Designed miniproteins, single chains, continued (2). Designs and how they scored, part 64

Each design is a single chain, and the fold is of that chain. pLDDT is the mean over its residues in the fold that is shown.

## One batch from the design tools (miniprotein)

Design m6355
Fold by ESMFold2-Fast:
Structure m6355 (fold): chain A 59 residues (1-59)
Amino acid sequence: SMEIEKSIEEMRKALEEIAKAPTQEDKEPAKLRLIKSANRLQELGYSPEEVARIVTELR
């Protein structure tokens, strides 16, 4: 679904922002967006294990 694709794209963007951020404090907004997108995937029927696999594949 488009909602799943959008959530995965938001996770990808958040991971990219985390990787580029120079300090732990600068990473916090992107970490919160990553958590939000992960929670959205779980609401759409993904297990925590499936979400973790997606995160690993996006890195």
Scores: mean pLDDT 85

Design m6356
Fold by ESMFold2-Fast:
Structure m6356 (fold): chain A 56 residues (1-56)
Amino acid sequence: GPREEAIRRAVRRGDAAGTRAAIAGADPQTSREVGLAEAERAGLSREEYERLAAEG
């Protein structure tokens, strides 16, 4: 559904951002944080992210 589509897009965008941060020399934790921040930017609010994380 629309939710799953939004999740896939947000995850892809986050993954790409995290990978780019890692290539630039960021720590694993920092890369993950960057990825999460971009996922939120891609349309997942903090509340929505928590709900989806609890489901999956």
Scores: mean pLDDT 73

Design m6357
Fold by ESMFold2-Fast:
Structure m6357 (fold): chain A 65 residues (1-65)
Amino acid sequence: MKEEVEKIKKETKERLKKADEEIEELKKKGEPKEKISKIVSRTVAENLRKIGDLIDKELEERKKL
């Protein structure tokens, strides 16, 4: 179970790294702050969703036992 959490942490870091690269490109292009904020919010929401799905799965598995 902790191994699954560690895997999600690594995947989350990779997604954050990709988002950071996209944000840096947008900053270099002078894109508005609102566009950058949308990417941040979307990335955070996706990461939280994946963590939530893992927690829900763990809780359901323990509830069935």
Scores: mean pLDDT 75

Design m6358
Fold by ESMFold2-Fast:
Structure m6358 (fold): chain A 73 residues (1-73)
Amino acid sequence: SIRDRILARVLLIAASSEVEVAKRLKDEEKKKELLRRAIETAEEAKRLAEREGDEKTIKKAEEIIREAEELLK
């Protein structure tokens, strides 16, 4: 559906922004919290994109999840 396609892309942008903000945070607790939120948001974007067959959005969501997971180490 159009709504699911738009929502997936909006969530992808939100997750990407959360990771970018987290990279610049000095507070390690807030940084980790924001990175965990980014992973959850990107996973939701991926779920919606999978239903829509949007391979480009799936790959971007996977990239965001991977980057956030690396930053949480």
Scores: mean pLDDT 88

Design m6359
Fold by ESMFold2-Fast:
Structure m6359 (fold): chain A 68 residues (1-68)
Amino acid sequence: SDEERAYRAFKDVISKTKNKEEIKKELIRLAKGFIAAGYDPETVLKAARRAAKEAGLDDLIPEIEKAV
């Protein structure tokens, strides 16, 4: 599914990036990329929220949503 594909990509970014600000920047870039590729924005944001919450990065969610 589109949600699972986006979720896996967000999770991969979080696993490879050690700096919280860099994670935020990369998640926003990736979300915009999925939307530009024709993904539903709500589906992309659901995947981003899921990945961020699992990593304890809940505080990044409002910033990602505003930027996307």
Scores: mean pLDDT 85

Design m6360
Fold by ESMFold2-Fast:
Formats: structure tokens, sequence, C-alpha cells
Structure m6360 (fold): chain A 76 residues (1-76)
């Protein structure tokens, strides 16, 4: 599954309240970036999911943040 497909699935999981599934998909998407370790990917995924749970950001904003972080890591 591509990074974009994983991020799309994570956003859908967040909209459904399936937070564990969202963490899984975001971790897999972020781990595809060369500059992000699996440990960092999981930490970032949990931070984004918690921000959505607390109403700080939307599911769509979490997906956008994940894309930007992965793209920046690939460029570094």
Amino acid sequence: MSREELIEKAVEALKEGNYDEAIKYLTEALSQAKGITPEEAERIARLLVNAVKEGIITPEQAGEAARQLADAADAA
C-alpha cells in the first residue's frame, strides 16, 4: 500500500473513531520515509491521533501533517 493510501485509510479510521487503526496506518505511512525511524513514526502517529481525539486538529489536518512530515523527511 502506498504512503498516500495509508494516510487516506488513517483519516477514515480517525473519522470513525478507530484510533488504534489510525495509529497503525499513520505509523506504516511515516515509516516509509527514509528520514523517520519506526520508533519516531509511532510517536508522531500517537501525537497526531491524540490531537484529533482532543479536538485540537481535524482528521484531515492530521493526514496533511503526516504527508508534510514524510515529504520533509524524504527530502532531508
Scores: mean pLDDT 86

Design m6361
Fold by ESMFold2-Fast:
Parts: structure tokens; sequence; C-alpha cells
Structure m6361 (fold): chain A 80 residues (1-80)
């Protein structure tokens, strides 16, 4: 989604706290947005909050099991 793309843009710029805040606001509007849940998890991962990141990746996959980005990010955490 365009909202998730904006969150990823902030993550790529190193603006992890802003990415987290925007992703949270997007989830307040639609809590079942798999792409935004994955982006929120990625921002948390960049902030060193690995367990919270894992939880959001799992929540994303519970909503959309075909979300390849959530699956790859979860596998990287579980392999570490």
Amino acid sequence: SLGAEYVYSLIHKGKYQEALEIAQKLLDINPNNSDVLTALGRALYKLGKYQQARDYYQQSLAIDPTNQEARRNLEQIDAA
C-alpha cells in the first residue's frame, strides 16, 4: 500500500522513530493492514526491538500468509 511505502521510505532514510509513529497511525485507521504491520515490524527491528518486530511479522502473516516480506523478515529473526 502507499502508506506502507511511505513508512519504508522513512526507514531507508534512517528515520526509524518517525516510521514507527506513522505506521502506528496507519494501523489505528486499519489494524488489518498486513503491509503496514510488516513495515512497523521493520522499524522496530531497526530500533533493536526484536521481539516486538517478530510479533508484528507474525501478526502480518496471520492476516496475509502470502506476505513474502513479512515471511523473509521473520525467518531472519528466527535464524539469528
Scores: mean pLDDT 86

Design m6362
Fold by ESMFold2-Fast:
Structure m6362 (fold): chain A 67 residues (1-67)
Amino acid sequence: MKRFPELLGMDVIEAGQKLIEMGVKLPIVFRGVVDTTGEIPVGHVAGIPEQDPATGSVTIDYVSRQV
């Protein structure tokens, strides 16, 4: 499984662009999560993105809301 730890904490739009530049197969899936720690700003990557080896797709978890 290919992981993208360099994208952790990046702006979600910038992270998506980097994956496209790296040749990741579309579609890239964006999944909103709630950050309870306050350490990651809204709109930023909340977890290390991983490529599904079966589909080649990458899911980016990003902070949609803080509490």
Scores: mean pLDDT 78

Design m6363
Fold by ESMFold2-Fast:
Structure m6363 (fold): chain A 72 residues (1-72)
Amino acid sequence: SEGEKLLREVEEAMEEAVRLATQPESEEVLARAQRLAGEAINKLLEAGDTATAQRVGDVTGEAYRRARELRA
């Protein structure tokens, strides 16, 4: 489904952002991934797919937590 594709794209972008968390470009990469996640959430909510939108939010929050831990 479209929602599954959007979720997968966000998961992949967030994993890459976490991998680069300690690199100089980490802030830019994570910000780009966050913008992708926000766009995905908006599209999913417009389609009435609140469950997948929540999953995208959860993936995003977890990635931010992991990236912060790596920078500590």
Scores: mean pLDDT 85

Design m6364
Fold by ESMFold2-Fast:
Structure m6364 (fold): chain A 61 residues (1-61)
Amino acid sequence: MEIDPVVAKADIYEGMAGVDERLGDKKGAAELYRKSAELYEQAGDTDRANELRKKADELEK
């Protein structure tokens, strides 16, 4: 089992975004979801990156 350090970092940002979202910090959560999406895209996971960008956009409405 190889864990890509980029994917591991993306998972951390996604988790932090979820915490900020629950605390009502929608702007902070959106920024962290976008950071996670950039890292997943770098790792080649375009589908997950697109889902996280969509979550960030929904939080900034």
Scores: mean pLDDT 82

Design m6365
Fold by ESMFold2-Fast:
Structure m6365 (fold): chain A 55 residues (1-55)
Amino acid sequence: MKEAEEYLEKALEAIRAGDEKSAAYYLYKALSLIKDPEKREEALKRYREAVAEAL
């Protein structure tokens, strides 16, 4: 779980920096480590919110 959270945090940081490629890579890594569908959906929501805020 800690590894997935670390990758998610890196994805959010990358999207804030405008690095879409790194953000996508870290998000993919985070999702690959999360077996729980609800936790995957939470991660996707956090990512979408970060994208919207980066506008």
Scores: mean pLDDT 79

Design m6366
Fold by ESMFold2-Fast:
Structure m6366 (fold): chain A 96 residues (1-96)
Amino acid sequence: SGEEILKLAERALKLAEEAVELAKKALENPSDTKMKLEAEITLGVALIALGVAKTALTKVPLSEKDKEKVQKLLDKAQKAADEAQKLLAEVAKKQA
């Protein structure tokens, strides 16, 4: 249903934003391997949820308004995931 796709997109955004916050904490203490690992796992789950939501959006008929709302959430989630990836790359540089 359209409501399930919306919930999945909202979950993807929440996980991507959590990954950003965890990556920021890992960057503040690069010697804490646990925080880096938690950020990597959270980002991985966010990317899976984002991929599933994008695929579902192509297969489930939605109103134009609901389609736009889902797309906006997915765009925000992708931007947050990209930020988390950049922060984790900076953590890796400080550990090398």
Scores: mean pLDDT 87

Design m6368
Fold by ESMFold2-Fast:
Structure m6368 (fold): chain A 82 residues (1-82)
Amino acid sequence: DLLKRGEEAAKQGKYEEAARLYLEAALEAAAAGDAEAAREAARLAAEAMEKAGWPASRIAAMRLRVTAAILRATDPRIAAAD
């Protein structure tokens, strides 16, 4: 479970590792059609990225990437447009 591994990394102060694991969890959830889980994992990734000192632009890019993945996986009209 990527979310559990990310939570464990965050508890140890390994925020860069936690951010990576949470982002992987968000993208996997998006691909599975679970928009709620994808958004929650993206929120956790953003928090970990902020604690790791990543720039706001990189965090914003991550959030947009997850949102695009959710839309493509959960909306057949958007998926068909690609």
Scores: mean pLDDT 79

Design m6369
Fold by ESMFold2-Fast:
Structure m6369 (fold): chain A 70 residues (1-70)
Amino acid sequence: SKELKELINRLIATKLRLIGLEFDKELLEEKLKENPEDEELKKKLEELEKEIERLKEEIERLEEEIKKLE
């Protein structure tokens, strides 16, 4: 169905975004290891972690919605 295809496309897009943010998080954590007193890096890491959490929640909702349509 069109609905199922749209949900699958959104799930794939969200998972790709999550992979990108997880990579950015790893890079930011590496920078913070070199500059542990950098408050700007700490803020960026915190905001990134919040965004990652939101995407993980969206993925769970999309997977549940897809299961209901299968």
Scores: mean pLDDT 87

Design m6370
Fold by ESMFold2-Fast:
Structure m6370 (fold): chain A 68 residues (1-68)
Amino acid sequence: MKADADNAYNLGLKFYERGDYKLAVSLFQGAIKLDPNYAEAYRNLGLALEKLGKYEEAKKYFELAKKL
């Protein structure tokens, strides 16, 4: 449900702000599973992946977000 996706996304933002990028990635992935068209979740997943040094994977999610 879209509200559940929003909850996962917002929780992901809180962990991202705390510097817990691994948990942020998991939560943004959860938001995408609940709403596959959640462009903001794809963008922030990419940003969290960049913080983890996963630049190629981050680029893939930025490209997916741009298509949504």
Scores: mean pLDDT 86

Design m6371
Fold by ESMFold2-Fast:
Structure m6371 (fold): chain A 55 residues (1-55)
Amino acid sequence: ISKKELEEATKELLKVAEEHPDDSELLRETLERLAKKLGVSPEELHKAILELLKS
């Protein structure tokens, strides 16, 4: 996964979280869709996003 792809995925996921804070299912579905598009597992993408936010 490229840094640009990770940054774009992170931005999209954060936008969904901010616009729909109580919709945990939509947030999970968005993570799954982005992970599939990037060819990684949802768990791997979630971990990468958390590491990016710590940096």
Scores: mean pLDDT 80

Design m6372
Fold by ESMFold2-Fast:
Structure m6372 (fold): chain A 56 residues (1-56)
Amino acid sequence: SLSPELREKLEAIRAGDEETARETARELLSKAGMDPENEALLAGVQRMLRRDALEA
């Protein structure tokens, strides 16, 4: 179950908005108590978001 706000961001990511993908990844890492500046974690979360966007 996705929040309406997250769904809106996933739609933008599906449309090719790379800035929204990175911003969303940073927000998710911060909420999880992880380092939002960690490039490896950011890349991993962005891959997950792209996959979720395609599957939604």
Scores: mean pLDDT 77

Design m6373
Fold by ESMFold2-Fast:
Structure m6373 (fold): chain A 97 residues (1-97)
Amino acid sequence: IGKKGNIEIKLEAEKKVPEGGTLILEKKNLSGNINAYQFRQYDKEGKLLDTRFADAENPKVVIENLQKSDSSKYYAEALDKETGEWVKDEGVEVEVV
């Protein structure tokens, strides 16, 4: 799980998903004062590829029609209300097979 200050957050995601299938990104907030959430996709070099926002009414992100190129490291991030900083979890390697 990701930890910084009083924030602990973890991404829930399937590690292997079929091509043409669906990936669901869900966050597990374990502790802390959190204002907002997002899911970020990074390449092998740590370059940001995409950002998807989550809110209280839509706490998960659904990615349909998966391609092999969607194989990436995905992170859940939480916005700390105290610091205004985004706290990133340890991430999940997702492979489209």
Scores: mean pLDDT 77

Design m6374
Fold by ESMFold2-Fast:
Structure m6374 (fold): chain A 72 residues (1-72)
Amino acid sequence: SEVEELVKKANEHALAGEQALQAGDRETSARHFREAADYYRKAAELSTDPQDAAFYRSLAKVLEEAARRLEA
């Protein structure tokens, strides 16, 4: 489904963000976390299950907060 594809892309960007952070590249990490958040948010919008939608929104919020802290 489109939701599954969006979640997969979100997971790929979240992982890339973590790897960049471990390498000390805060700017690249922040960018990937923001992209992951955008994909999770889109997955939430397309989700027909309210619990799945809420879960994806929560993941997006956590990643947005992480990106914001890296840019402080």
Scores: mean pLDDT 90

Design m6375
Fold by ESMFold2-Fast:
Structure m6375 (fold): chain A 62 residues (1-62)
Amino acid sequence: LVERFSLLPAEQQARVLGADVPLAELSKEFGIPVAALRAARRAAGVPEAPVISRAEAYELLK
């Protein structure tokens, strides 16, 4: 979808598409905008994983 995403090695592309990591963290790691990563996942048919908020994280640690 995005030119910079297609320049990543196949293993890194698979990690972006299959990762349960929030898109913001992947954006920081790869230097690719969140919108571009979201578009790549959508085109691959990957459902967007819910982002865990701070409050939800605290409930999981309880």
Scores: mean pLDDT 61

Design m6376
Fold by ESMFold2-Fast:
Structure m6376 (fold): chain A 70 residues (1-70)
Amino acid sequence: SAAAEAQRAFEAGRRFFAAGNYESAIRAYRGAIRLDPDFAEAWRALGEALEKAGRLEEAEEYYRKARELE
């Protein structure tokens, strides 16, 4: 299912994030959101990865979207 695929993409993103590979984490989290746009945790995680990558204005936008979904 799309939800299960979104969860797997999210988990891959978390592993990349833990490894400090923020660009790969961003790609994986974007994949999760594409598969499940209502996946609030993935929107928040993308914000965190963008923040770590120094993309603070983008991070704020994604944090706001995560908040709207919760």
Scores: mean pLDDT 88

Design m6377
Fold by ESMFold2-Fast:
Structure m6377 (fold): chain A 80 residues (1-80)
Amino acid sequence: MEERLREAERLAREAAEAVAAGDYARAARLLEEAARLLEEAARELRERHPEDPEAQARAEELLRAAERARALAEKLAELA
């Protein structure tokens, strides 16, 4: 899980750099990949810790982050 979260963070940083460079198409792709990793991390967290309310809350946070990343990616793709 931690490795997926680290990769998602790296992709988000690269997406920010792409936006700064005006490459909205690349930024959209990077954010979509980050969203997928966040969703996978949330699913793993729920499956491994189904009885832990803190883990469930963390999984919801990751899913909300993934939804925001996807929404931003969709908007950036439309601008590209």
Scores: mean pLDDT 85

Design m6378
Fold by ESMFold2-Fast:
Structure m6378 (fold): chain A 75 residues (1-75)
Amino acid sequence: SPAAEALARLRELAAEIKNPEARELLESVIAVLERRRASPEALVAVLRALADMFRGKDDETAARLAELAAELAAR
């Protein structure tokens, strides 16, 4: 499903984060989204919020999160 593909991409992105606290936060968010079987709409909202959180701190991660949200929203 598009949601499952987005979560898989998010896991790959989390593994590339060098900051351990940021990686742990993202992994925790992923686990909650998977456990709750978040809707695509909820996933888009969370991904956009995460992108905003990383903006100005890790702009590359912020851009990738925003791109993933846009791809999922386009389904």
Scores: mean pLDDT 81

Design m6379
Fold by ESMFold2-Fast:
Structure m6379 (fold): chain A 63 residues (1-63)
Amino acid sequence: SLEELRAQGEAAGAQFQALVDAAEAAGLTPEITQRVVGDQLVVTIRNGDEETVLVVPVPRAPL
């Protein structure tokens, strides 16, 4: 259901926040880029020379 997809997105958001907190604790300032493509949220986190890409399904939003 859409509610289950939203709950999965919220869980992924909590994991993302933990990564940001860890980067800040290491003295890094993460660069965050977000993009919605169809029914997916693509989040790119750049910590110095490291790049992490998270793809999270989201409920369809009006384009």
Scores: mean pLDDT 68

Design m6380
Fold by ESMFold2-Fast:
Structure m6380 (fold): chain A 80 residues (1-80)
Amino acid sequence: SAAKMAELAERVRRRVEATAPPEVAEAVRLAVEGQRALAAGDEARAAELAERLLAMPEEVLREADRLALEIGAELRAEAE
């Protein structure tokens, strides 16, 4: 469900924030806040956050995506 995906995203964000470099943690935070903005119907906020993400170095975005997928898979396995 969308609610469970939002909860998973928040758990991923918290774990990344504790373990990853600050730039990678910021990228994950922006992505999670963007998802929340879209869920709330705040299209303007979601667009602003997406522009901030796209301004980040490609290497940081790739590492953020890799960590979010890896941690998300671990948390999904734990949730079942």
Scores: mean pLDDT 80

Design m6381
Fold by ESMFold2-Fast:
Structure m6381 (fold): chain A 69 residues (1-69)
Amino acid sequence: LTPEEREAHRRAADESLKLALEYAEKGDIQKAVNFAVAAAIHYTAAGEPDRALEGLREVEKKIEEAKKK
């Protein structure tokens, strides 16, 4: 991947993670998981697997909190 392509993946990952967290807070588990997976794929493509893992864990915690209500 070119540096420009890696930056594009990082931006896509950030946007997908933001959406995943928003849907998790709303209790839309399917959309939250779909966007979380998209974010993880984009972070790993950008060469940032640790960021992908952190994002997935953050979304998981939000989903678990939403499911308690």
Scores: mean pLDDT 85

Design m6382
Fold by ESMFold2-Fast:
Structure m6382 (fold): chain A 79 residues (1-79)
Amino acid sequence: MKLSEKDLEAEVLISFGRMYIALGKIEYEVNKNIEAAKESYKKAIKLLEEAKKKAESEELKKEAEELIEEAKKKLEELE
């Protein structure tokens, strides 16, 4: 099974979104830098929203949506 080019692009964007969520956690938990954590979560949301738009697969759309919700929840916790 080979994914479409758009699904592959969505997977790459999801991977970057996951990386920025991880970076946000590090900035908050390790570096105690709330502003850097917020920027990382905002970047993750932007990339994941783009992934959701590009994804043709329902599974990838769902994965992107779940990660968007995670990043938004973490961003709200930093208020």
Scores: mean pLDDT 84

Design m6383
Fold by ESMFold2-Fast:
Structure m6383 (fold): chain A 70 residues (1-70)
Amino acid sequence: MIEGLNEEQLKARLEELGFDPETAERFIADPELVKKALEEMGLKEEAEYFATLARMIRQGRADGAAVRAA
C-alpha cells in the first residue's frame, strides 16, 4: 500500500529540508502550499514532486473515507 509510505517519506524529506512535522501535515492538506514554498527555496523539481505526493496522499484519504459504500 503506497499511501502510508508516501506520507512517511514526504514527512521525512520535509524534515530534512528544515520543516517541522506539523508543516508536513499542512502541506498534505494544501499541496499548492508545498509547491509554492519549495519553489521559493529554489527547489523547483522537488516542489513538483512533493506537491504530487501530497495530492496522492490527500486523494487516498478522501477515497478511503468514501469506500465504505452507502
Scores: mean pLDDT 69

Design m6384
Fold by ESMFold2-Fast:
Structure m6384 (fold): chain A 57 residues (1-57)
Amino acid sequence: DARQREAEALLSEEQKALLREIADTLNDIGDALEERLARLRRGEPEEEIKVGKGVVG
């Protein structure tokens, strides 16, 4: 419907850009949480548990 496209166009380009940025940030957070849940479901320990020196730079 043409009126629906016009309604979306009434949102400023700044508002659209802000919403995209927020959506991208939320997606990143969601991905991190899903990975953590997947590890817990596999019975793997939390990432913070150190086994020897397992960190690299």
Scores: mean pLDDT 68

Design m6385
Fold by ESMFold2-Fast:
Structure m6385 (fold): chain A 57 residues (1-57)
Amino acid sequence: SSLQKEIEEIERKIKEAEERLRKAREAGDEFEEGVYAVEIAVLNVVLKKLKKKLAEA
């Protein structure tokens, strides 16, 4: 379903952002740490909402 594909896309983006956050922390890049931490938080809120919709379908 399109909803399942959207969930998979968000999950992939979270994994990519988590990898970038890890690398930014290792490099001591405080600006990029903040950017990716916020991105991960926002994507997790979206993911929770989408998974709830899928469970109700």
Scores: mean pLDDT 87

Design m6386
Fold by ESMFold2-Fast:
Structure m6386 (fold): chain A 61 residues (1-61)
Amino acid sequence: EEVEKRIDELAETLHKYLGMDKEKAREELRRTVEEAPSVEYGLEIGEAFALIAKAIDELSK
């Protein structure tokens, strides 16, 4: 429930800043969470991707 909400929020961020397909971003994030040693760790990896996406957007201005 909460995990799915966080994945959706991160997918929105990747779509907004990198122009990634939202469904593709959601699938990649879900896979990352599933393959991680823990849900928390997987979400932290997703957060790192979102942070990198924002940094790329800022640097391209």
Scores: mean pLDDT 77

Design m6387
Fold by ESMFold2-Fast:
Structure m6387 (fold): chain A 97 residues (1-97)
Amino acid sequence: MDDVFRAEAPAALRGALAQTKELLERIEKGDDPRSSEAVSLLTAALIYANIAALAGDPVAQEARDHLVKAMKAIDEGNVEEAKEHLKRAQELLEKGL
């Protein structure tokens, strides 16, 4: 994979984890997962996870897939499914660090 993405992978994994954790905490507190703030957190998490995934990290690839599934669940109004995918993404990102 591209050496540029490889050099950024550890920072990207940390960024994805931080955004995912904050989003999950906000949703667990009852915040609207469709709010502009929640969408910004999920978008940032996806961008960071994608950088690490493009570097060839299989854990980041799996975490990115769960973040995509969380986004779909939010769009479909399934908040509990979204939480499950966010928790799985967090676990994977923590394992990748």
Scores: mean pLDDT 82

Design m6388
Fold by ESMFold2-Fast:
Structure m6388 (fold): chain A 66 residues (1-66)
Amino acid sequence: KKKSAILAAVYRTAPKEVRPKLGQAVLKAKSVEEMLENARKAGQEAGLSDEEIERVLKAMEEAYKA
């Protein structure tokens, strides 16, 4: 159920163009650590800046801890 909160955080913070790719990366992952790594990779491949990636990853971590 924490995975749903993390997915919602990605959709809230990620640019519209990359939301489907990042969403799939999160769903494919087996652990929170893998979700963060997959999201970072997907963001880089989609051309997001390091600052944009950092914001998404921070939101994902906050959603997991909440």
Scores: mean pLDDT 80

Design m6389
Fold by ESMFold2-Fast:
Structure m6389 (fold): chain A 76 residues (1-76)
Amino acid sequence: GPLSAEEVEELERRLRELEREIEELERKIAELEERYRRGEISEEEYKEKLLELEIERGMLLIERGVLRMLLEKARK
């Protein structure tokens, strides 16, 4: 059957939390890029930290995509 109102509310709450986490990671990536541009960190440290942040962001983007699809189906 269709998702309950409670289940929809929980998915919407999780989606809002994911959007905030993605925005925080994108801010951290921008800060890291600026630090590298200013010569404050080595290329090795930049690449290592960027890879870690991009992996975390990729995982959150996948979860966001799944939640968006579930909510779209529940609202249609």
Scores: mean pLDDT 87

Design m6390
Fold by ESMFold2-Fast:
Structure m6390 (fold): chain A 58 residues (1-58)
Amino acid sequence: MAPLSPVEFEAEVLTALARMALAVGDYELAIRLAREALELRPDNEEARELLREAEERL
């Protein structure tokens, strides 16, 4: 997979960091990171799922 744009790359990085924060139990950080990823790519289903999961865990 080739990176398409800086915005798409940042969204992927934020999504990965949100997943890591959720795994460590930092749900507040996971919410912030997933929300930032969605601001860059609103159709990012993975980030949307991570946001919902983190909100349910709070």
Scores: mean pLDDT 80

Design m6391
Fold by ESMFold2-Fast:
Structure m6391 (fold): chain A 62 residues (1-62)
Amino acid sequence: MYIQKAIEAYKAGKVDEAIENLKKFYEAAGLPLPEDPVKELERIAKVVENGRATVAELRAAA
């Protein structure tokens, strides 16, 4: 999943690669890219680190 690759790249400090994978995830889902992709990556990474959910699971739970 592109979202997992985006989070892994972000944690590795590869911000450009993280943004590219986040964009691919949004394109595959038919969604517009967020206004602040770096802030969105930070938010998603924090949730994943807490072991709560992936972005898909968060969307289903919200």
Scores: mean pLDDT 70

Design m6392
Fold by ESMFold2-Fast:
Order: structure tokens, then C-alpha cells, then sequence
Structure m6392 (fold): chain A 78 residues (1-78)
């Protein structure tokens, strides 16, 4: 469960990174976001499993929400 959520967060971060590049952000900023997500996963792995799972679920929701907003903004800018 924890490993699956960690992988899901990293995938969500990669999708956000792609949306950032499409919106005109530099690739290095998008890569930094993915690296921060990896660091977050490592830090969360040090917490009790139940707390880590809850935080990972919240983080995934937040990242996906940001991706949706960024894609909507990029589409409006055309």
C-alpha cells in the first residue's frame, strides 16, 4: 500500500511537470518539482505507515488538483 501510494505520487508529480512545461515553465523547474516529490516520499517513509499513507493520499490529491488548474490555464492562454 505505502509503496503503491509513493509510486502514485511520483507519477502525479511527473504529470504536473509535463503540464508545467506545456504552460511554458522551464524544464529545469519541472524537473525540480519531481525531485522535491522524491524527497517528500523519502521523508514520509520515515513516518509510521498509517501517517505516511494519509499524507501521501493528501499530497496526491493536491498535486493532481494543481495539474488540472495548470492545464486549464495553459488552454486559456492557447
Amino acid sequence: KLEELAEELLRAAEELAKAMVEAGYPEEEAKRLVEEAKKAVELLSKLPEEEAIELLERAIELVRGLTAKLRAEAEKRK
Scores: mean pLDDT 79

Design m6393
Fold by ESMFold2-Fast:
Structure m6393 (fold): chain A 108 residues (1-108)
Amino acid sequence: MIVQSPASVTVPEGGTATITSEATEGEILSVSWVLAGPEGVRGVAANGKTAKGAPARFQGSGSGNKYELTISDLEATDSGVYTNFATVKLKSGKVVLAAGQGTTVTVV
């Protein structure tokens, strides 16, 4: 299971938000961060890097079972629900796709 925090955060324009995710079992092999916002659904970061076509202010980081998305210089269009999607290798050796619960970011 992926645990994502916080559940919601309100930040001013030009501010910074940090979202964390943790796998409670298994080992994370890859991660991606997806925004569902006013402009639709888009990838913003993957595997510790900004996604192709996303602004450099979206930064992924982390290792092992803990990962972060940091969003700097926030704009109103960055408001929405951020979800972590991870490929996780279980103790059995089976690889599964897991998702966090989402974080609602509101830019004011």
Scores: mean pLDDT 81

